# Ledger of designs, part 42: designed miniproteins, single chains, continued (3)

Each design is a single chain, and the fold is of that chain. pLDDT is the mean over its residues in the fold that is shown.

## One batch from the design tools (miniprotein)

Design m9531
Fold by ESMFold2-Fast:
Structure m9531 (fold): chain A 91 residues (1-91)
Amino acid sequence: LEEEARRVEEAGERAAETLRRAGEAAGNPALVEAGERVLELAREAAEAIRAGDLRSAAAKLTAAVLVAVGAGLDADNEAAFEAAGELARAG
């Protein structure tokens, strides 16, 4: 469980950084905010894994993926879809 939780945290950090950098490069604060939300959800998912609540962990990871996808669609930004893919592979 700890190894799985750490993988989710690392994926969340990478996804958040991808969104933050994309937002800064595009001058789009919504992408930066999406990165912050993704990081929050990934951390919550990791905590749920450590608690043995895999259903909550799956729900939080799914929410993080949807935030990244939504940001990518709204901003027409390919990096956000890369972030979503990273999160999906961690779950």
Scores: mean pLDDT 84

Design m9532
Fold by ESMFold2-Fast:
Structure m9532 (fold): chain A 101 residues (1-101)
Amino acid sequence: LTVSVTVEALNEEGAVRVTVETSAGFHLEERYYEERAGLPDIETTRVSAGAAAAGITLDQEVRVEREDGVVTVEHRLTITHVSADGRTEVWEHSAREEVEV
């Protein structure tokens, strides 16, 4: 299993996009907007998703901090793949990105 995690600034939207893609065709996109009224300074999102036909389960925690035109995205990912022969592989990733928007 190959996993790609991309964090990118969408400057015209005042946002940061987090994209998770797998070689098994699983795809997840999240957008986090810059500091504005009604948005918390610190936001935590937890997502559980999967592609049952591909034996994939994804557990994601994303923490977003908004301060002075900077969006800080801290993400923790656990991807579990159960192959057709019953073998379990676990892929874990943790990263922190500071994005000026």
Scores: mean pLDDT 71

Design m9533
Fold by ESMFold2-Fast:
Structure m9533 (fold): chain A 74 residues (1-74)
Amino acid sequence: MSPEELLAETRERFDAVAASLTDPAEVRARLEAVLAETVARMAAAGIPRPVIQALAKELVDYRDALVAEKEAAA
């Protein structure tokens, strides 16, 4: 899987989690678990560390945005 495909797949997983849960703390915890799994999958796929770091930052920013949306709704 390419880095772009893995990023897109992970964003879809983030969206599914955010759609299924209402508690911001639970959303954050689930998204952190998905992020950790994705980073491990990137490393196993031989993706270079600087690329993993850049993609992880995008996913962290996306996670924080999704959690903030839930907090604003609460």
Scores: mean pLDDT 83

Design m9534
Fold by ESMFold2-Fast:
Structure m9534 (fold): chain A 92 residues (1-92)
Amino acid sequence: MVKEAEEYIKKGEEALKEGRYDEAALEYLKAAQYYYEAGEYEKAAEAALKAAEVATDPRLAAQALALAAYAYKKLGDYEKAEELIKKGREVL
């Protein structure tokens, strides 16, 4: 799970470097999902927030913000999770 997440981070970095923003966001979102499944909630939140930041598709940004919120709930940061859920609703 962690090695797969690291591979998707590298793919996201490469896509971002080439200006392929939504492709980069999708790769970062995939990395976040693998980190979340591995119980690496801090890394999952970081990757998901990066996906939301670079996404130009509002639906992709909202999905990324939702995953970041779920990761923050696992970390016990309910305030940050609620903030991200509200931000996701505003993007859509």
Scores: mean pLDDT 86

Design m9535
Fold by ESMFold2-Fast:
Structure m9535 (fold): chain A 75 residues (1-75)
Amino acid sequence: MAEKERLEVAKEQLRLTTESIVAAIRRMKEEGAPMEEIQKFVDTAIKGIRYYGEKQKLPEEFVEELIEEIRSVLE
C-alpha cells in the first residue's frame, strides 16, 4: 500500500471514530449522565485517539483538530 493511501484510510477511520465519540457524548448529555462520567469518557477517548494517531503516524495537526472537536462538544 502506498503511504498516502495508508494515511488516508487511517484518517478516515479516526474521523469516523471521532464522530461516534461525539455522538456518544451528546447521547450521554441527553440522558442526564453526570458531568464526571462524561469527562472520564472524554479523557479515555482522547487517549485512544492520540494512541491511534501515533501508531498510524498521522499528522499531529490532524489528531489535535479531532481532539478539539471532541472538547468543543463538552462545552
Scores: mean pLDDT 83

Design m9536
Fold by ESMFold2-Fast:
Structure m9536 (fold): chain A 60 residues (1-60)
Amino acid sequence: AAVAPAAPSIGRFYGEEEVPLSADQLAEVNRRLAERIRREGIRDSEEARRLLDELIEEAK
């Protein structure tokens, strides 16, 4: 059973946000975000969101 904890999930964080990117671009951004989180050991949603914003800008 999937229990959603109070802490926001990074992938879900932007899943509901309107962005001027295609679905393919969003999928690529999410993939890169996950790789960076693992590599850097990022556990803070705020840090992950900052990284996500940078990746979105790169995708444009």
Scores: mean pLDDT 64

Design m9537
Fold by ESMFold2-Fast:
Structure m9537 (fold): chain A 72 residues (1-72)
Amino acid sequence: MTEEDMIAELMKKKGLSEEKAREILALQREALAAYAAGDLVRALELARRIGELLGLMTPESQAELDREIARA
């Protein structure tokens, strides 16, 4: 799938604007890169930002991220 296909799906399924869909994809790539580099603090900050934009930041999501740090 192309980046444009992913943006189109986010707009259709999540009701996001193109600008927000692009921002989410950019933040997701940056968070994944930070996680792969072992920068867990940055990865979590970016993950929380993505969750805020999607309106999906829940207590369960926060607890899972906290457990991930504790295991690192």
Scores: mean pLDDT 71

Design m9538
Fold by ESMFold2-Fast:
Structure m9538 (fold): chain A 92 residues (1-92)
Amino acid sequence: SEKAVKELQTMLQDLVKKGAKVELEVKGDTLYIKISGLTVEELTGASLSLIGLDLDGLKVKTKIEGDTLFAEVSGLSKEQIEAIIKAVKEAE
């Protein structure tokens, strides 16, 4: 669980450093992630990496529409969500 959260944080930070625009929205225990500013090939890679986090106890759904990747991550604590938001903001 904690490992998957740390992997998600690192992945999102790496995407921001690569030039991605990462937008985060919180609804209950679910984190909604919108990723844009990358190629379709890079978004496909990111989608597969996010789905891989299900193996470590996160519930992840992804969808690519045009040049935008949408992800829904559930099962996170409020503290974990706040840590992810902070990590993304610090990478900007």
Scores: mean pLDDT 82

Design m9539
Fold by ESMFold2-Fast:
Structure m9539 (fold): chain A 65 residues (1-65)
Amino acid sequence: MFDEAVEAIQAGDLERALALAEELLRQGDHQSALNVATLVEKAAREAGDEETVARAQRLKDAARA
């Protein structure tokens, strides 16, 4: 799942990467979810996708809680 999320980010599929991060969070893998959300946030900022940045930040907050 983490490897699939990294592959999705490399392919530019940030929606899939976010969905995989949400699944990691549901499974209790908070560290992997935080790592994926951090990578998505960086990629979204580079693309100027402020909506995806906000979604990634919410996931990071949930993973840290």
Scores: mean pLDDT 82

Design m9540
Fold by ESMFold2-Fast:
Structure m9540 (fold): chain A 99 residues (1-99)
Amino acid sequence: SMERERRIAAALLLLYPRDRAVHLYLASQGLISSTPLPPDGIPTVAQLAEIPGIDEATARRLLETYRRDPSVAALGRALGVAPSSISRTYRRIRKEFGS
């Protein structure tokens, strides 16, 4: 569960880097720092590596994947997570933290 949640967190930060609801949700789950402001661009290696279990090498690979194909499907494949899990999590986040 925790490993899967960390992978989904990395995908959400890449797909929705300026979505405040995503940052609030991930902070509530303890997956990133408690109250980060949404980034104004593509997340950095350092921001992705804040997620427990995501090292710098993994973060660099995810950013490269995102630059080639910024899709839920591509990031899901790179992380070993079903794309539908990423999409369902994002939809839930928007209902709870979208204001």
Scores: mean pLDDT 75

Design m9542
Fold by ESMFold2-Fast:
Structure m9542 (fold): chain A 59 residues (1-59)
Amino acid sequence: REREQLLIVAATNRIIEAGRPLSEEEIRELAEKYGIPLSTARRAAAIAEAVAAANPDLL
């Protein structure tokens, strides 16, 4: 199964906990953890940000 899905979930949880978008270093850490290219991880982080924004009470 596609590891990108797991990265989106992990990124969403980090955004919720931090109350802000992920930093470049946080995106790089997730890319390394899941063995995903950094470019793909940046796209996944953008999707995670959109998912987090769907719950405005978490901002």
Scores: mean pLDDT 75

Design m9543
Fold by ESMFold2-Fast:
Structure m9543 (fold): chain A 62 residues (1-62)
Amino acid sequence: PSDEEIDKAVYELALAVDIAVARNQGDTEAAELARKGLDEIRQASSAEEAKKIYDKVREELA
């Protein structure tokens, strides 16, 4: 796989972990936000776009 494909996959995995953590903590709002972010990353055409989505979601979760 290309570096771009790997970077995109890493952001997908990171949000999947964030979803699992939020669900375990009972934080329904955070879980839903991370899930929507994951859906957006899967539709992203580049790793740069995926990073922007990830950064936005992480800022909202903070």
Scores: mean pLDDT 80

Design m9544
Fold by ESMFold2-Fast:
Structure m9544 (fold): chain A 57 residues (1-57)
Amino acid sequence: MEELRQLADEYEKAGKYETAANIYEALLQQHPDDPELRKRLAEAYKKAGNEELAEKA
């Protein structure tokens, strides 16, 4: 789990927001009540151009 979180952070730093969002979404499935993951997912979706998914996350 922590390895995936680091991987998502690396993709986000590289500007690959869609890939980062996919990883955060998988993490959120295991930790649905994690507000930090939810915020990171929303931000990644927004930067990837998915405003609808960002608002839903």
Scores: mean pLDDT 75

Design m9545
Fold by ESMFold2-Fast:
Structure m9545 (fold): chain A 67 residues (1-67)
Amino acid sequence: SHNERAAEGGYAAAERFPEAAAALREAAEGLRAGDAEAARAGGLRAIEESTDPGARAAGAGAVRAAE
């Protein structure tokens, strides 16, 4: 499903970006569970707390997928 594909991306991003791992993992878990609020919160945290463009892009992807 769309949510499962997006969650896979979030988990992969959490492994790739250790600085944002907790936020990206929260987003991925929210996406997998269909919890749009948790997915958005994790994605926004990854954007706000990371200076890495890849981590920010992954966070933005999770926010978009939560809609």
Scores: mean pLDDT 81

Design m9546
Fold by ESMFold2-Fast:
Structure m9546 (fold): chain A 58 residues (1-58)
Amino acid sequence: SPGVEAAVKLLKSFGVTTKEQFEALPESLQRALIEYAHREAGVPYEEEDLERVKEALP
């Protein structure tokens, strides 16, 4: 998904490169970052995209 790819790229720009680092963030911030990345990529955010981003991180 373009939104998931944009979210992973955004997270890496902040030094969040692993699933463990992402999960250490508050859940509200996890959602906010993913929603922001999807909005910037011009694609809709869906609840399942949170798990897709976690699966995309090593």
Scores: mean pLDDT 83

Design m9547
Fold by ESMFold2-Fast:
Structure m9547 (fold): chain A 73 residues (1-73)
Amino acid sequence: ADELVKRGLELLQKSLQTGDRKLAEEAAKLFEEALKLDPNSVQALLGLSAAYYLLGDEEKAREYYEKAQALAA
């Protein structure tokens, strides 16, 4: 789980710097796989929220952010 989250964050950071949508899509897939291994990963949920925000999917970004917030409470 930690390795997938780390790789996802690296791709997400690169997507933010380059504007490459494909890197944000790859980051989202890594965070989804991390959540399959650990459904309570706040880091993976926040990463997936950020990835969807960069992809322009504000509804999914909000959904995953709210899931992360509920687990962190």
Scores: mean pLDDT 83

Design m9548
Fold by ESMFold2-Fast:
Structure m9548 (fold): chain A 60 residues (1-60)
Amino acid sequence: MEREEVEDLLERAANSKDLEEQYKIFEETLKKLESLGMDPQEIENVRKAIEKLKEEIEKK
């Protein structure tokens, strides 16, 4: 199931030490969810995760 690919991407993001790499993985996840026609609520959850990561990156 395509959902398994999304779960794998999220797990890889969680294991990354680099916040910028995590941000990139979440962006890839967002594109994947959009291409799969996933629930808008699930897409929104990923966007919120991206915003939170961006805040941590900006905190230096």
Scores: mean pLDDT 71

Design m9550
Fold by ESMFold2-Fast:
Structure m9550 (fold): chain A 77 residues (1-77)
Amino acid sequence: MKELEVEVEGASPEELLIAEIAKKEAEELLQKGEMTPEEAARMIKDALSQAFPEKEVEAEAEVEGEKVKIKVRLRPK
């Protein structure tokens, strides 16, 4: 079983909520083998960019053994 961890740098409660929703969807697809870690990072980035169009969103996937860690950064435009 692969564990998905999402870290959001400097996030508001609203940004964390959207990230958690996107994480749950990406985790399900990762567990089914239907998504790569890079695709999961892109899905989370796209969800946050759509929810917060005034923010610049960056997402990066790191694989460490059985863990996938996605680091997300949101900055004002």
Scores: mean pLDDT 78

Design m9551
Fold by ESMFold2-Fast:
Structure m9551 (fold): chain A 95 residues (1-95)
Amino acid sequence: LKDSTTVGRFKAIKDLAEIAPELAKPAIEPLIKALKDENEVVRAQAAYLLGLIAEKAPELAEPAIEPLIKALKDESESVRSAAAEALVKIAKTHP
């Protein structure tokens, strides 16, 4: 993700998750859809961002749990790794 528009969107979602996690709720469905994107970099970034949102707003993470579990079987090692890290963050925030 080297273009400034993509980097800017990534940073904006991350900043929202830190400052006002509830405002990140509209990003959950698009990110879940992005887990099925043809581009493995997009899928890996979607998993990473879902993990960040889940860390800051655990209640928003529930719809992402099943899609992230499916992403553990993705053909790309980067996607599987990102999904595993996201699920670990979710598990730590849901005792």
Scores: mean pLDDT 75

Design m9552
Fold by ESMFold2-Fast:
Structure m9552 (fold): chain A 60 residues (1-60)
Amino acid sequence: TAAAEAARRAAEAGGGAEEVGRAALDGWMNKQGSEGARQAAEATGDPAAAEAAAGMGYLG
């Protein structure tokens, strides 16, 4: 997923868990249509959640 790849680059560019999670989940959400997961990631804001989302898009 190109969106997930972009989110991953955002983390290196200086984006923390929030930016990585939002960008990765945004791309994933658009594909899956699971806006609920995106809201959960925004509420959590944890690096683990952001990396998981980015990892799924990158590897999945």
Scores: mean pLDDT 56

Design m9553
Fold by ESMFold2-Fast:
Structure m9553 (fold): chain A 57 residues (1-57)
Amino acid sequence: SALTERIAMAEFGLSEEQLREAKELARRLSVEEAARILMERYGLSRRDAENLVRALQ
């Protein structure tokens, strides 16, 4: 999990705080709903947000 988290931070330009929030959203919500919130909060594309959520689930 730690390796996947480091790769996600590097690929998507996320801080540790943003990654922590993304992990909480991925745990509680569907891929579609979590991705929507990540797009709004962090400016990710839909594709990148969905890929990030799937990697964190």
Scores: mean pLDDT 79

Design m9554
Fold by ESMFold2-Fast:
Structure m9554 (fold): chain A 74 residues (1-74)
Amino acid sequence: SLQEEIDKMIEKAKKLVEEAEKSDNPFEREVLYGIALILAAVARNTARQHGDATGEAKAQETIDEIVKKEKELR
């Protein structure tokens, strides 16, 4: 289902963030955060287009978390 696809994209994004946090390589970390952000954005846009308010909110929360974590790395 669409809801399952959105949830899977969000879950993959979160796993990439966890992988980034475990990496000692700043370049690898930045790439992983970037991919996670793209996946979360795709999930948000997909949910929005199909009127899935819950999915959109979950994806936006994930985007906000990724952005905050990236800023903490400065």
Scores: mean pLDDT 85

Design m9555
Fold by ESMFold2-Fast:
Structure m9555 (fold): chain A 69 residues (1-69)
Amino acid sequence: ASGPAAAGAEAAGAEAARAAGRGPDTQKLVSDAIGRLPPERLPAAGRAAAEAGRAGHDGQTMADAGLAG
């Protein structure tokens, strides 16, 4: 879905990808996954995804961490 929540998810995905040294594909994968969460969950989800990325996990694992967090 396109909207303000998608923009927040894209920002969180970009942060996570940057923290992991990953490119736009990882950003899109993470943002698409966490974009399903309520906007108030996005900062925590982005933080969890960034932590997984910094630990060397792939984009799918980062997305899963964001959804679980």
Scores: mean pLDDT 76

Design m9556
Fold by ESMFold2-Fast:
Structure m9556 (fold): chain A 99 residues (1-99)
Amino acid sequence: SAEREAVLERAGRALGVEPELIRRFLEAVRAGDVEAALAVAREMAERGAVWFAEMAASLENISGGKHVDARGNEVDPTKILSAVAPHLEAGLRALAEAA
């Protein structure tokens, strides 16, 4: 939608990255594709987006570690990523609104 595109444009401007990279990142996160999300986060970090440097480190930890839920059961890393997608989208929207 035009509203979504406007948010991506403002977030891209605030982070100094192309809106297309943010769009690809969010699509990978929503799909639970940890490797694709990590690749795009690294690309944005290399372009100077400090927020995505921290995100890449978090995604590497999700990809390479054993993760457990509040009850101690092992959790699929792809499900962790999908579950945090709305929070990441909200964070990017807040960044866009502050810029």
Scores: mean pLDDT 73

Design m9557
Fold by ESMFold2-Fast:
Structure m9557 (fold): chain A 71 residues (1-71)
Amino acid sequence: SEELKEELAELLAEAFRLQAEGRAALAAGDEERAAELAERLKELAERIEELKKKLSEEEILEAFKEAKEKV
């Protein structure tokens, strides 16, 4: 499950980056970029939820903490 935990941490870190970029795009009035980033976030959210189902609550919390360190 270490591999799945690491994968979840990577996906969470990517989601955090895309959320930040999406907010910046909206603030800049770049609607096309914001829409593109929102679509990528939806795909990541589905993959994240699928991985969460395979991990314990403790492993999910660890992955979240690791993801924050990567951003």
Scores: mean pLDDT 85

Design m9559
Fold by ESMFold2-Fast:
Structure m9559 (fold): chain A 76 residues (1-76)
Amino acid sequence: MAMELAKELRELSRRIEAYLREHESTLSPETVEAIRRIAELVLEASRYAERGDMEKALELLLEALQVAAEAGKLEA
């Protein structure tokens, strides 16, 4: 359900931010920026999901996955 998805996405965004706070001193600036962007996109997706705009929420999640994939190339 959209409300349950929104709750899970908000929690995921908080977990990503917690990871970033714990590890930002050991990560490259590019990786920090990518993780921050992913957290922002996930949080924005949660807001659209809460509104019932599932199409926009999915678009933002796909963008977050693309950012994550590109960040993975930088770490290799």
Scores: mean pLDDT 79

Design m9560
Fold by ESMFold2-Fast:
Structure m9560 (fold): chain A 105 residues (1-105)
Amino acid sequence: MLTPEERAIGYIEVALLVSGDEELARKAKELVRNRDIEGLRELFYNSDKASMVSALATAILLLENPDISPEELLKYINESVDKLKEKGPAKSDKEMAEKIKELFK
């Protein structure tokens, strides 16, 4: 079974392919390897890239809940997507990032 850190890094790597932000992805992976949840929260609130904000939220969830199953994670993702749909369409990457951040207030 993959560790929570390995699973979190996988989500960050996928977000890197979408966002192209190599420096943000590098910092996020280092924080995951160090289990620095507070550093990950800081990157989460300061990022304007929806894919990276989503990956950071998932990384924090995995590190705080190391025993979370793939099925439980999928349920959480589906519930989060439903809440985002209720907020209506986003006009920009920045607007989508803000909508994702608002779910974690």
Scores: mean pLDDT 82

Design m9561
Fold by ESMFold2-Fast:
Structure m9561 (fold): chain A 70 residues (1-70)
Amino acid sequence: SMMRAAQAVRDTIYRLTGVRLSFDDAMSIAQMAISGSSPRQIADRIYQITGVRLSDRQAMIIRSRAVSAY
């Protein structure tokens, strides 16, 4: 479900950055992951929201967690 994907995104980003996203921001990133956005596109979106630049590997983990929870 999209709600589970958003929760997985929110929890994973908090673990990696210490930043708690709003549910709306987590939903935005989950939608990107489910629609097949690249790890780089996901990392760029997270940077715009949090100011924290994640590696492609870290963004890939977030993408994978979102897809698995969906």
Scores: mean pLDDT 90

Design m9562
Fold by ESMFold2-Fast:
Structure m9562 (fold): chain A 60 residues (1-60)
Amino acid sequence: STTFVAEFSSLERAIGAALSIIGDAPEAKVKLEGLTVTVTTSDDPEAQAAAAEVLARHAA
């Protein structure tokens, strides 16, 4: 499994990122702790790419 961690400037942004992961990568495990979103995916390249792309878009 591969884990991505992203910290956001607001709770609304963190929630938005978490919900987008749930929609785009529903097999991934998502944890929201304060402003930090932790996403755990399989070692499947498509799952990793989907999680990384969503987190990158919400970080911008």
Scores: mean pLDDT 77

Design m9563
Fold by ESMFold2-Fast:
Structure m9563 (fold): chain A 81 residues (1-81)
Amino acid sequence: SMLRFEAEVLLSFGRMFKSLGDKLASKGKYEEAIESYKKAIELFREAARLAREAGDEELEREVEEEIREAEEKIKKIEEEQ
C-alpha cells in the first residue's frame, strides 16, 4: 500500500538522522546529536502512525523499537552531561 511505502520512506529518513546523531555524539557534539535524534524520533513517530494505518504490525513494532533506541541515546547523553 502507499501508506506502507510512505512509512518505509520515513523510517529510512529517521534512520539517517539517528546515524547522524551517532556520528555527532562520537565527535562530542552532544547538543547537535540530541537535535538529530529528536528529528529521527519525529520521523519514526509518523512512520509508526502510517504503519498502524496500513495494518503492518511488524513494521509498526520495528519503528517503535527505533524510537526506543533513539530516546535511550538522548537519555544517555543527558545523563553524561
Scores: mean pLDDT 90

Design m9564
Fold by ESMFold2-Fast:
Structure m9564 (fold): chain A 58 residues (1-58)
Amino acid sequence: MSVDEQIEKAFHEIVAAIQAGDLDKARALLDELKAKYPDHPLVAELGAIVDTVIAKAS
């Protein structure tokens, strides 16, 4: 898979965790994605969105 495909897959898993109410899992998956692809613009953009959603849900 391309890097973009891997990022999209990981993002879908993060969204699924949020929808399931497992915010700890969503946070862990997001941190792993950021660690693997720290300079990728899609990860930076999606990470900011997910961080905002998790913060509002807390």
Scores: mean pLDDT 76

Design m9565
Fold by ESMFold2-Fast:
Structure m9565 (fold): chain A 57 residues (1-57)
Amino acid sequence: SFEERLKELGEKYGLTVSQIREAVEALKSGDPVLERVVEYELGEELYAELKELAAEL
């Protein structure tokens, strides 16, 4: 489920479910500035996984 994916990513990358959800929502906004901020703050690997998750919604 979506909630299980958020928990899995949080455990893998040492982030809270709330932090993962905020990043997904930022990527879903379609704002290229927010997308760049997520990539910069969280790193390329997590950014790629979050982009895939956002696209599934």
Scores: mean pLDDT 80

Design m9566
Fold by ESMFold2-Fast:
Structure m9566 (fold): chain A 75 residues (1-75)
Amino acid sequence: SAGAEAYKAGDYDAAIAAFEAELAKDPNNARARALLGEAYRRKALQENDEAAGERSDRILTELVTREGRLPPLPT
């Protein structure tokens, strides 16, 4: 997906936008939700962005609550 390609390229803003669009079409896509959370986390670390870090924590906590664990992510 466009989001996964942007994420692998390190373009976390583009990855966030793409994964949010993907989740708007399929809110039950646990993989896209996990990647969205990870994209926010990496943005927070790369840019020292505390708001992005808080957003990541919220997304990943909600995902773990729904799925019981994070799904496997591409390495």
Scores: mean pLDDT 75

